# Designs tried in a protein design run: designed miniproteins, single chains. Part 46

Each design is a single chain, and the fold is of that chain. pLDDT is the mean over its residues in the fold that is shown.

## One batch from the design tools (miniprotein)

Design m1581
Fold by ESMFold2-Fast:
Structure m1581 (fold): chain A 80 residues (1-80)
Amino acid sequence: MSPLERAEELFARFRERIAAGDLEGAVRAFLEMVALAAAHGATLSEEEAARVAAMIDEAIALLDAATGGQAPPEVPEPAA
């Protein structure tokens, strides 16, 4: 199994845990993904590294949403 394939499996597990309301399990899966990226990042291609980074970014956004993550108090009007 490649590091990318393992990251995809961990991300799928993370999404399953979030959907189930298992925040502890989701955090564990997320930390395993981060550890995998740290351990194997240098061996990934640029495309593979970008995919792993995208999965980690999405996982952070999902965790922030699940834990009441920080949002600015008000969004400015769109500049048109």
Scores: mean pLDDT 75

Design m1582
Fold by ESMFold2-Fast:
Structure m1582 (fold): chain A 85 residues (1-85)
Amino acid sequence: SPLTEAELKARAESARAAAEQAEAEGTGYPTVPYFLRHLAREAEAAGRPDLAAELRALADQAVAEGPEKTSPAPFYRAAAELIEA
């Protein structure tokens, strides 16, 4: 089913929590592209192809940077900001 506005906001809150956990632990990178692509599919199903495209671009950036080049936290924060926009 398409996500409601309330469900999208809950996804943003979950992304912010994931960012905080990643900052504390320095972990979670292997799941970041999958998380972002899952959100993109949900956004597309909700009739938000604009949000889906930006989330897919963010997932591609996470893949390109690799686990040794960056913390996963910025990707989770960026996802939350995109959903909240």
Scores: mean pLDDT 74

Design m1583
Fold by ESMFold2-Fast:
Structure m1583 (fold): chain A 99 residues (1-99)
Amino acid sequence: MVVLMVLVRVESREGLLRALEAILATPGVLSVTLVGPDGKIVTARTPEQARQAVEDLDVKPGDELLIMIHAESREAALAALEALRATPGVEVLGYAILE
């Protein structure tokens, strides 16, 4: 199991939702944990849970949040990072991988 930590700036809520859906659609990704700008922590394993997480965190354009991608392998984690980077409406500010 690998954890990829990504700091992102949200440009749009719709972009964040598409990014989370793309991460969760990546083979070998087990879950995503979000740490909102106010310190709230929410974990999603499905696209529906990701949608609820964005609502619960009340994420707004300009917010910075930490995304923790829980993956079965380093390769899966990096594939999820590339899916996130390819999604319009979210800016990757930095990342770190824990093995």
Scores: mean pLDDT 86

Design m1584
Fold by ESMFold2-Fast:
Structure m1584 (fold): chain A 109 residues (1-109)
Amino acid sequence: KEEKFREAVLHLTISELLEEKSKDESLSEEIRLRLLLESFVHRTEAYLLIEELSESEEEKRELEEEIREFLASETPEMEEIRKEAKKKVEEILKELEKKEEEKKKKLEE
């Protein structure tokens, strides 16, 4: 239960950071769109975890509120999650950049 709650919070944090990074005009349009897609995937994964953790629509609403409060918190636990999320966002960005380079190479024959 606690582990899945943390995982949902982590996915939502990654989603938010990916969406923010997608606004970086120094990145190609393709990379920005792919960051938005990854953001949506992580957000969906978080909501699937919330659905699994809740036994009713009322409990789901309560859990969503608890997650919102936790995301807004400045606790050491939330700071740790933000650091982990930043690392994952950097890994996703590097992977997308590698895929763009591979596509560019393929276009050269």
Scores: mean pLDDT 82

Design m1585
Fold by ESMFold2-Fast:
Formats: C-alpha cells, structure tokens, sequence
Structure m1585 (fold): chain A 100 residues (1-100)
C-alpha cells in the first residue's frame, strides 16, 4: 500500500544519508541515521499500526537532524549538511505517511 511504499522510500533516503555521513566522517549524523533506520524498519515489520511512542521518537529524531543541518550550514560543512538533509526528508516522508 501507499504507507509501505512511503516507509520504504524513507528508509532508502536515510540509508543514503548514512553512506554520506560515514564518507564525511560524521559519526553524529551516522548514529542518528542508524537510529532512524532501526525505528523505521521496526515500524515496517510490525503487523500493528504505529504507536504514539513511535511517532514521538520519529519527531525527536527529526528535531535532532534539523539541529545538525543548522550547525553544519553555519560552519560550512556541506557534506554533513547534505547527509542531515536526507535524514530530514526521509523522516518527514515517514511522518506524513504515518499521520495520513
């Protein structure tokens, strides 16, 4: 269904973010991407609808990714900013699909 496709696309975007973060040596964004992937894969594997706790965890991870992008932009770290932007896009896609 539409939800599964959106979650799979979100996972794909965040997997690319993880690759870029690792290439940039950004351990913080890499860890954030890994946590987001674990949560999204867990949601995708469940037979039940997402919990309020799942949504809250995704929103917290989105907030952290927004902070990381902001800091990266301020210091001119384009590679970290690009990786963080992919995490943001993936999490926004997942949250929109889960709230629909």
Amino acid sequence: GALRRALEEAIRLIEEALRLAKEAGDKGTARLAEQALELLRRILARSEPPTEEDILELEILLGLALIRRGVAKLIGDEKTAEAAELVIRGLELALEALRA
Scores: mean pLDDT 87

Design m1586
Fold by ESMFold2-Fast:
Structure m1586 (fold): chain A 86 residues (1-86)
Amino acid sequence: SLYQEMIDLMEKAGYYEGVKKIYERELALIPEDSPFYPELLYRLGVAYYKLGEKDKAIEYFEQALERAKDNPELVEKIKKLIEEVK
């Protein structure tokens, strides 16, 4: 996706506030039953973590973990990152 490439460039440039706003908007537009919803929650959590908002990051990681039951790779990434943020 062109959007993901643009977001990746923003992350590399350190524009985490912009990245956060983009993912928040996408989360509001995507149905909760979307297969992309858990990954989006995870990425939003990463953006909050990079901004130093640990409590918000953990909230989104826990929501992503709850919804990512059928994605073992994402589950492992989220669990590892929750322990690192604590």
Scores: mean pLDDT 81

Design m1587
Fold by ESMFold2-Fast:
Structure m1587 (fold): chain A 70 residues (1-70)
Amino acid sequence: LVGRSLGLRMREAGLRAAEEGDYEAVLTSADGLRNLADYVSYDKQASEELREAAEELEERAREIERRRLE
């Protein structure tokens, strides 16, 4: 399914951005994953996986923000 393939790409891009400390790029990927989860809401498993991926990126974004404030 197209949504699953796009979700995988967005998660990988977000994780790479997190490794580079790019806070805005991580949040952009997380938002994209949430939007994609809503788009594929008819597939509960795919939607849940995409929401979990977005949540993972949001956690990494919080770590980056914490470092920015220090």
Scores: mean pLDDT 79

Design m1588
Fold by ESMFold2-Fast:
Structure m1588 (fold): chain A 87 residues (1-87)
Amino acid sequence: LSREELEREVDAAMLDFGRAGYEALLRDPTNVSAQTGATALANVLARQGRYQEAADVYRLLSQSAALLGDDKAAAEYQKKADELLAQ
């Protein structure tokens, strides 16, 4: 496998894992384990230039963090969403 082929396979696995986390967060925003998957989804979407979709995931992560009382994480996720939409 070339580096590019390996990166595509990793991104595909991260998208699958991330979609499961994102759906779990949509059902229960307080699900801490789902945040890891949703974060992975947002990162892969951003790398693929899918900025609107990545920003939507980061906004959900921001809402989830705020509900858990993590105001710092909530602010950082909101900042990531805003930065992606500026691209």
Scores: mean pLDDT 81

Design m1589
Fold by ESMFold2-Fast:
Structure m1589 (fold): chain A 73 residues (1-73)
Amino acid sequence: AKLLSREELAELLAKRESIEGALIEEKDLYPAIALAARLAGVSAAEFLGEAGRFLRTEDAGDGLVRVSLTAPA
C-alpha cells in the first residue's frame, strides 16, 4: 500500500471519504486530523470526537499506522 502524506490523509478525512487500509506515519496521524478539522471548518477537538466514531487505526509496525474510515451512509 502507498504511504499517505499528512496532507493527503487530511483531505480524505475532511471530505469523509471511505478509506480502507491506507498507511501513514504515526507522527503525522494527529496532525492530519487537525488539518482535516480546519479544512472542514470545525475545531480539532470537535472533529476528533466525531471522526473517532468512524476512524479506525491499527498499528502496522515501524512507526506506521493503518487507517480506515467508514463514510457515514
Scores: mean pLDDT 76

Design m1590
Fold by ESMFold2-Fast:
Structure m1590 (fold): chain A 75 residues (1-75)
Amino acid sequence: LTEEQEKEVLEGLLLIYAAVGINAAEKRGDTELADRLRKLRDEYVKKIREANSVEEAQKIFDEAKAEIDRLWAEA
């Protein structure tokens, strides 16, 4: 894979991870958590796209996943 393709894979994985959390939040009626997860998704997707390297994109992805897990645990 090219670096651009590897970044696209990380973007796709983040979209899937966020979608699982958003759908679970919506199913339990937690609209606030769902909205917070959507904002976090959009912010980190942009950061991955703007990353200068695959290594940077991977670190951004790991940070995004940790933040999603934190928001879910706090809810």
Scores: mean pLDDT 85

Design m1591
Fold by ESMFold2-Fast:
Structure m1591 (fold): chain A 93 residues (1-93)
Amino acid sequence: SIAEQVAAVEEKRAAGETIAPDALAALQAEAPGVAAVLREAGFDELAALAEELAADPSEDVALRTVEALARLAAGLTEEQRARLAELEERLLA
């Protein structure tokens, strides 16, 4: 889900569109839950970025955090990515 939200934000930015407040609010609302899951899975660096996004709701911080999160996620192994997805789904259920 967060990867889809990151892609949606990137698409709007690439098109030169202003990110809708609803899209930023959705990212910020999910950030604490995602941070908790990431920390439990041992992804402390990603968890810290998600916590920063939750604490500072400015568009600039949100965009920079989303970019950093996407770059870090791209560096995850297939196993780590699968584990993260499973933990997120189980904790949200």
Scores: mean pLDDT 60

Design m1592
Fold by ESMFold2-Fast:
Structure m1592 (fold): chain A 61 residues (1-61)
Amino acid sequence: SDDELLARLEAAFRTLASVFSPEVLRIAADWELRELEEAGVPAALLERVRAIADRILAEHE
């Protein structure tokens, strides 16, 4: 489900955030969003993924 996908992506981003700098996380988040977009993930779901990434990045800056 979309909720399962979002939960897995949030967990992955939080794991990366515990190890990598905000600079590396921003790069990783951008590349992940581009891959999801190219894979045909709907715009509404991409916006939800972007919001999760932005929130986690803001928590680390």
Scores: mean pLDDT 79

Design m1593
Fold by ESMFold2-Fast:
Structure m1593 (fold): chain A 60 residues (1-60)
Amino acid sequence: MLDEAREALERMEKRYQENLKKAETEGNTDLVNYIKTHLEPEIRRAREGLERLQAAEAAA
């Protein structure tokens, strides 16, 4: 479970960085703002979710 969550987070972070760099290279400011505004909070939530899963397993 934790390993799958970590792999999912790593894939999300990699896609985020790749999409962001591509949008920046294309000069697409609207897409850059969209990625930062919508995807960055999702990545933060996924990270917080992983931390909570680790805490739950430690508490069980």
Scores: mean pLDDT 78

Design m1594
Fold by ESMFold2-Fast:
Structure m1594 (fold): chain A 70 residues (1-70)
Amino acid sequence: MKEEIEKLEKEAEEYREKADEAVAREKALLAENPSLSFEELADVLETLARNSVTAGVLVLLAKKLRKKAE
């Protein structure tokens, strides 16, 4: 069970890194192209939301497994 929890925490970190990359990309695009279309921004925001939600779910699953192991 501890190995499963550690794996979930590592996967959560990987998804968090992808979300952070999406934020950095959005900021870079806005700085270079203030006239950027909403459609182009939506793709970056969707990537951010999807990866952030996945990371959050994995963290919650890891916490629930820790509680059950006690």
Scores: mean pLDDT 74

Design m1595
Fold by ESMFold2-Fast:
Structure m1595 (fold): chain A 60 residues (1-60)
Amino acid sequence: MSERTVEVEESEEGTTETVTGRRGDTEAIQKTKTYKDGTVETEITVRVNGEVVAHSVRVE
């Protein structure tokens, strides 16, 4: 089983896009925030059976 949700929010600091994908017992959440200065922050969280197994933040 697989499902995907995409949400986009705009704020004074920039635009945030949240993509949540689920397959079986695995859930991956990617948050991408694009700041007004052009900085892009990407946060990825992976959960298996509700437990966080991986988390990373990247700024470009």
Scores: mean pLDDT 77

Design m1596
Fold by ESMFold2-Fast:
Structure m1596 (fold): chain A 69 residues (1-69)
Amino acid sequence: MEEVREKVREAVRETAEKLIKTQNLPKDEAYEAAYRLGLELVKEITGKVTPEDEEFVRRLAREAVDEAL
């Protein structure tokens, strides 16, 4: 569980930074893209997305985008 969360956190942070700093996407679009990526990664690794995973990824994407700004 912790290992999966760390991997998702790293991927979402890298994606958010790329979207904001390199691609210059608007904040809302970067947030949506990072959130979708995070959910897809959880599903690929674990085979499912729980409500707790959705909440975790939502918070993570928001934090990552805000940090990249």
Scores: mean pLDDT 80

Design m1597
Fold by ESMFold2-Fast:
Structure m1597 (fold): chain A 79 residues (1-79)
Amino acid sequence: PEAELVFETDTVEKAVALMISAIGIGFEMGLEVSGKIEDKRVTLVFRHKDREKLLEAVRRVKEEAERIGARVLSERIYE
């Protein structure tokens, strides 16, 4: 399974911080992480064979996004 999250931040610096946090979460939890930053918009993609780990990573990133005041624009889970 794969998760795609799109966030919007107030600043480019917050977008970069969110990307770094997502990479850290992925590394800690053993997930593949990829993404892109387009101005203040961050697209994050997580991949793992274990759906529960994938959902936990999504939860942690959303908590970090909330902490920095980012808005969730979309959340998609693929098989």
Scores: mean pLDDT 84

Design m1598
Fold by ESMFold2-Fast:
Structure m1598 (fold): chain A 62 residues (1-62)
Amino acid sequence: EVEESLLTAYREIAVKNGTPEELLADGREAVAKGKLDFAQAIADAARRKGFDDVAAEIEALL
């Protein structure tokens, strides 16, 4: 379900260090594959890490 997928995405991003470049790349790939909920989760994780610009850029693709 969507909620479980979002929680998994948050955890993966935390484990992967989640640099601005990595989060933006992952967000773009998620959008390209039609995984909009996953892209939203990546944007939210970026915002939590203080990368508000990255979060806004990913959400602009939605």
Scores: mean pLDDT 72

Design m1599
Fold by ESMFold2-Fast:
Structure m1599 (fold): chain A 84 residues (1-84)
Amino acid sequence: SELEKLLKEVEELIKEGKELVKEVLKKDPKNREGVILAAAVLALASEAYFLKKNPNVTIEQVEQLKKDAEELIEKIKELKKKLE
């Protein structure tokens, strides 16, 4: 279904975000922005988990979460570039 495809895309984005924050924190374990972004990734993962369990989840809700995840990944990539 379209919902299953979107949820898988969100799960892959969250997985990418987790790997990116792990790389940032490996370079600088006390980076304040990195810690905040790691917490944001965990929050999105929690939202995805609850949406996946909601039988009334809408396409619009999952599309919004996908946008939030994409924006967060861009912020993490920008921080990673600053640390290179």
Scores: mean pLDDT 87

Design m1600
Fold by ESMFold2-Fast:
Structure m1600 (fold): chain A 56 residues (1-56)
Amino acid sequence: MKTITVRYLPPYTLDGLPLPPTLAVGIKFPDSTSEEEFLKIVEEAAAKARAVLAQA
């Protein structure tokens, strides 16, 4: 079974030094996944990442 996780870490400051935001994307897929299916999973991950950024 495939699993897609997207996490957004907002920008923060460390001792007066501004640090940029980070977007983390994790994808798990079965070993039997075809190349075509893998590309569809990547497209789904991209869509989820875009949605997370829109909420941030």
Scores: mean pLDDT 74

Design m1601
Fold by ESMFold2-Fast:
Structure m1601 (fold): chain A 75 residues (1-75)
Amino acid sequence: TRDALIAYLEGLLTQDLPPRVKATIQEALEMLKKGASADEVIDYIDKKAKEETNPQDKDILDDIRDGLRRVRRES
């Protein structure tokens, strides 16, 4: 559900994450709150992961994408 995806992303924002990763999570949250589908948000994070040139930030975004996919399947 949308609420499960929101809870997952809000939980991530409580962690010490790089600023670029936090900005991407905040945008994903706004997309969900404005009515974006789970697929749209997952595609957005995947796009950001592919565009990221910092290897550590990319790995974190890839993990977040995969986490969103798990939450969507379990919801």
Scores: mean pLDDT 86

Design m1602
Fold by ESMFold2-Fast:
Structure m1602 (fold): chain A 74 residues (1-74)
Amino acid sequence: SVKDEALSLVDELLKLVSDPQVQSLLQQLKTAIENEDLEKAEEIFDQLAKALLGNEEVRDLLLELGALLEKLKL
């Protein structure tokens, strides 16, 4: 499912980032996705996108996660 793919990408991002603040945001995003709180997921994703601005290693994963979150709203 789209939800399972989004959760899988969050878990992949958690493996690639070492910043505790970013890890906390990813855990909060995972909880919001699991609870289908799409407004909160969007707020947290915006914070993650800003925090990871310039991190080229995670750029493609962030873009894919953003696209999956948009599909969850439909």
Scores: mean pLDDT 85

Design m1603
Fold by ESMFold2-Fast:
Structure m1603 (fold): chain A 64 residues (1-64)
Amino acid sequence: SSLEEKVANLLAILPTLPESARVPFAIAFLDDLPEEERQQALDLLLASDLPEAVKAALRAHLAA
């Protein structure tokens, strides 16, 4: 699957999860990707309609 397809699948799944599970699930998704793909995946997620709190948590995770 392409990186764009993986990100699209994640974006379809996140709204079906409890709010408390969304950030941990998205972080686990990023950590499961090859290191070289993580920044591109983050950029796609930041361009999406995800809540700003989720986007902020993902930015912080990759910046650490």
Scores: mean pLDDT 85

Design m1604
Fold by ESMFold2-Fast:
Structure m1604 (fold): chain A 60 residues (1-60)
Amino acid sequence: GSEKNNFLAKLAEEIEKLAVSSGLSPETIAKYTAEARQHVKDNDLDGLADLALKLLESSI
């Protein structure tokens, strides 16, 4: 894939790791994982960034 596609995939991986490390329920982790994958598929960097921020706010 392009460098942009690789970057989005890496960002989604970091969001998934953050969800797991935040002690969220398996159902919530699955929801964040699905949303991250959808944003990668849609080539939506802004959506991935928003999701990461929501997750960080939830874990602090």
Scores: mean pLDDT 76

Design m1605
Fold by ESMFold2-Fast:
Structure m1605 (fold): chain A 89 residues (1-89)
Amino acid sequence: MEERIEKLRKRLEELEEKAKEAYEKKDEKTIEELKARTALILDLIGEKLGMDESVRQRAAEILAAHPLEEKEREEAREEAEVVLELYEK
């Protein structure tokens, strides 16, 4: 379990650095990618965690506006899987 927690912590730090850099540079494309990735993670875990339908609907709207590439979708699924494992165990 600790290894998965460490991986999640490292990934969150990486995302925070990327978000900070994107906002500093006003890189709209990177900001949109980060929003879409977050929306996908929320959609994937929201169903399992019983999150409110309105949150899931908003996530779907963001994903429809900015489709993610396969690599980004894979990374988001891996992150969602780690979160779900932490909640299930």
Scores: mean pLDDT 66

Design m1606
Fold by ESMFold2-Fast:
Structure m1606 (fold): chain A 100 residues (1-100)
Amino acid sequence: ALSPEQQARLEQLEVLLATMRELAARYPDSAATREAIALAEAGIAHLRATGEIDRALWRATSAAFAATEREHRDDPEAQAVLDEMSRRMMAIELEMLAQQ
């Protein structure tokens, strides 16, 4: 079983994944959004199995997310959702850095 801290991290990542899936439903042709979802799902699976964040998967997910932001740069509705996701990802990354 996961510790309370690991469970909290899992919940944060699952909220992020749910938001990515909502974005993918609105923009089904976005290859970058699909890639970000696949990487986020792999990262969540790794956390459930090991209790640890896979740093390489996290970096890859962040890169795919940045590509999604670039793909939707001219869409203010998409940018509002992406800005919220970016803030959540930054908060998670700062917490992960504090735990090392």
Scores: mean pLDDT 79

Design m1607
Fold by ESMFold2-Fast:
Structure m1607 (fold): chain A 80 residues (1-80)
Amino acid sequence: MGVILPVKDQAAAVPGLVAAIAADPSVTAVVILDEGSTDDSVAVARAALAAAGLPYAVVKGNGEKKEGIEEAMAAARALE
């Protein structure tokens, strides 16, 4: 199953979220939904997912969570 990981200025929380995702054996792909982060949240998420061996994609949201979720769902479907 694909998982959508929304991130916005949460670099410190991202490693714990990725660890929880990687612990679930039903997760086969992750989409990082960047809601306009100004910190290293996207870079930290990419590094953690790569280290966990999970396929991932990055989708940039327009700052509206609903539109970003639609783009992330399309990207997650493409990874399956």
Scores: mean pLDDT 70

Design m1608
Fold by ESMFold2-Fast:
Order: C-alpha cells, then structure tokens, then sequence
Structure m1608 (fold): chain A 72 residues (1-72)
C-alpha cells in the first residue's frame, strides 16, 4: 500500500538523511532498519519507477517526502 511505502520511505530518510549510500543493497537497508527485505525492495522499485530518486556520485537521493507519496 502507499501508506506502507510512505512509512518505509520515512525510515530510510531518517536513517540515511535522505541519501542512500552508494553500494548499499535493499538487503543491507532492510537489515539496518529491521524491516522485511521484500518490502524495502518494493519501496526502492516504486521510487525508481516513479522517478523519485536522483542519482548522485555518492548515492541515491530520495526527492519525495512520505507526505507527497501519500497524496498519490
């Protein structure tokens, strides 16, 4: 659900200050956050497919807030 995706996005933003470090896999993110790997992978895929991730040299910036995702 969008509510579940928004909650996971919130946790990723809080943990990584909005930028997922380069080389970090969905599995590693899931382990660090204590969340199911499949749900993290689904959330990252959603953000990528919607164009809500900006690729930077040092990582992947999330450019949408949880509140903006919930308004879809």
Amino acid sequence: SLEEIAEIVKKIIEKYNGIIPRGMTPKQIAEELGIDEEKVAETIAYLYDKGYIERLPDGFKIIKTPEEILKE
Scores: mean pLDDT 84

Design m1609
Fold by ESMFold2-Fast:
Structure m1609 (fold): chain A 71 residues (1-71)
Amino acid sequence: SSLEEVIERQKRYAEEYAEETGDEELKKELEEIEKLSKEEQMKRLIEINIKISFERMKRAIEELEKRVKEK
């Protein structure tokens, strides 16, 4: 049960990001992940959510740089 709970939480995080950004490629990737074993789903979701975290940080830096350049 705990593994399924972790997978659902990780999936929800990634789905919320995909919905927020309109990332259809990520939505398709999440659909493909559902076809994998629970262990592989968790590994893929962790990898995706690490990438999402880096992308959020990158976008925050880019937005800050834009505001600094625009005064």
Scores: mean pLDDT 81

Design m1610
Fold by ESMFold2-Fast:
Structure m1610 (fold): chain A 68 residues (1-68)
Amino acid sequence: EEELRRRIAELTARAQEVQDFIDYLKKLEDEAEKEDPVKAIPYRILRDFAQKQLDELQAERDRLVAEL
């Protein structure tokens, strides 16, 4: 149980880091889109990849939480 709680906390912290990065990319995407919609595309692609990483981290966390 202690190891599970510690691992859940670690995954939660990592997920927060990825979420903060996604939020940052969204701000860059919105700013780029104001100037040129084409310049927003790279940020959108990066955000999609970051979202997949977040989904994987959240799925692993949820699996461990279900074991508590």
Scores: mean pLDDT 83

Design m1611
Fold by ESMFold2-Fast:
Structure m1611 (fold): chain A 73 residues (1-73)
Amino acid sequence: ASQAERDAARQAATAALREALAPLAEALSTASEEEQLAAVEAAAEAVKKTLSPLQQAALDEALAIDREALAAA
């Protein structure tokens, strides 16, 4: 897959995750960091079942980057 295809897959995967988390956004804003991470991981696993393999890989890459950024903070 080209970089443009990977970027499109990442956008689709992150949009699906955002939609899954939208109903929980207010509750998550007051939740602990650990609870927020657990909710994101649970939503990501549920969303992956509806995604193509390329979109699943893109989502995993995006989540790994976010975890590294969080660990560095």
Scores: mean pLDDT 72

Design m1612
Fold by ESMFold2-Fast:
Structure m1612 (fold): chain A 77 residues (1-77)
Amino acid sequence: ALPFEFSEEEKKIREEVVKKLVEEGVSEKDAENLATATVMGYKLGASKEAIVNFLVSEGFSKKLAERAVEIFEELKK
């Protein structure tokens, strides 16, 4: 279980990040984990670099971590 609950808006953006990652060939499970960590990181005020480094420490490639952050930034415009 995650230590924090997501708002409805945070859940929506998480779902949109998941959809984009799955469209780009990422598995649903990996996309869900990448999207959750990215949205949570931004909610907590973490830097983009900190979010990427966290995802890499969890076993994701730097490419996937950076892509999840890029998608989130595109969606928040």
Scores: mean pLDDT 80

Design m1613
Fold by ESMFold2-Fast:
Structure m1613 (fold): chain A 80 residues (1-80)
Amino acid sequence: MEEALRILDQLINAVKGMKDPKKALTMIETTLNILKARYPEKKEVIDEGLKRIREVYAKDPNDKDGIVEVLRELKEELEK
């Protein structure tokens, strides 16, 4: 699980530096799908995170802070 948390920290930092919301969304979806494959026991938590990310993006694609907050909450859920 330490590796998954490290990957999420790297993803959060990468998203903070991204200028293109569509590239950020693609990177998030790709990374979270890889984590689902590696940790099938966390599939439901990751799927809920992906759903929330997509909802934030659909409401405002430029809400980078909202996206980062969802990723931080997902990290906290994975730490449990």
Scores: mean pLDDT 83

Design m1614
Fold by ESMFold2-Fast:
Structure m1614 (fold): chain A 98 residues (1-98)
Amino acid sequence: MYKEELEKLIEELEKLLPSVDIGTRAGAEFYIALARYALSKGDYETAALLVAHAARLIGNEELRDKALEIAQKVRGVDELPTDEEIHAAAAGVVRDAA
């Protein structure tokens, strides 16, 4: 369920990459790559947080909110993740992938 929804959001983000500046694109591509890695490990919460961060970087609030809703559902809590939690998730994946 969540894997298919996250893969769709990643595809939508990738379609937007050619329309953003090179600096923003590089950052978004980095977090999309980390999100795909998290998905490959079955870590849907981390993948959703990384997709939300990539969407935030490119300024797409709709995709950001959809990704945060998936993270919330995976957690089973009423609260949406914070920017601090998104940053912590990204740092964890970078460390574990190295």
Scores: mean pLDDT 78

Design m1615
Fold by ESMFold2-Fast:
Structure m1615 (fold): chain A 100 residues (1-100)
Amino acid sequence: SPEKLKKLADEMVLTRQEIEEALRKAGFSEEEIEEVLKIIQEAFAEFIDWLLENPEASKEEIIEKFREMAEEVLKRVPEKGRPIIRELFEKTLEKLEEIL
C-alpha cells in the first residue's frame, strides 16, 4: 500500500542517518562516511524500486529482499564498518517487520 511504502521509505531514511551518526562517532573520516552512505543510498533506491514493481509482495518476500540487499551492502563497504552497519540493518529489519 502507498501508506506502508511511505513508512518503509521513512524508516530507511532514518537508518541512513543513524549509520552516518554511528560511523562519525566511531571515528570514521567524512570521506569514508560519504563512500558508505553512497553504497547504502544506491542499495536503498534499488530496494524501493523493487517494492514499487512488486506491490503485491508478501511480508516474507519483502523481509527476504531486504536481507539480500543488506548482505550485498556489507560486501561492498569497508570491513571495519561492517559490525556497525550490520547492527543498524538488524534494527531496521525489526522495525520493518512491525510496519509490514
Scores: mean pLDDT 87

Design m1616
Fold by ESMFold2-Fast:
Structure m1616 (fold): chain A 66 residues (1-66)
Amino acid sequence: MAEEVKKQIDGGKKKAEELIKEGDIERAKDILKKMKELVKSNKEYPEVVEYGEKKIKEIEELIKKA
């Protein structure tokens, strides 16, 4: 369901943000990769794709600034 996928995306974002704050950029990139796969697996739900892509871009920006 879209709600459950969004919760997984939120969990991934929180974990990636924690890893970035700790300086563990490689693990943060692994979480980002998993988030991208989750969005690809749910492409039939436009709301999940839009939400997930936004969160993925936010994490990519944090990694670039780290």
Scores: mean pLDDT 82

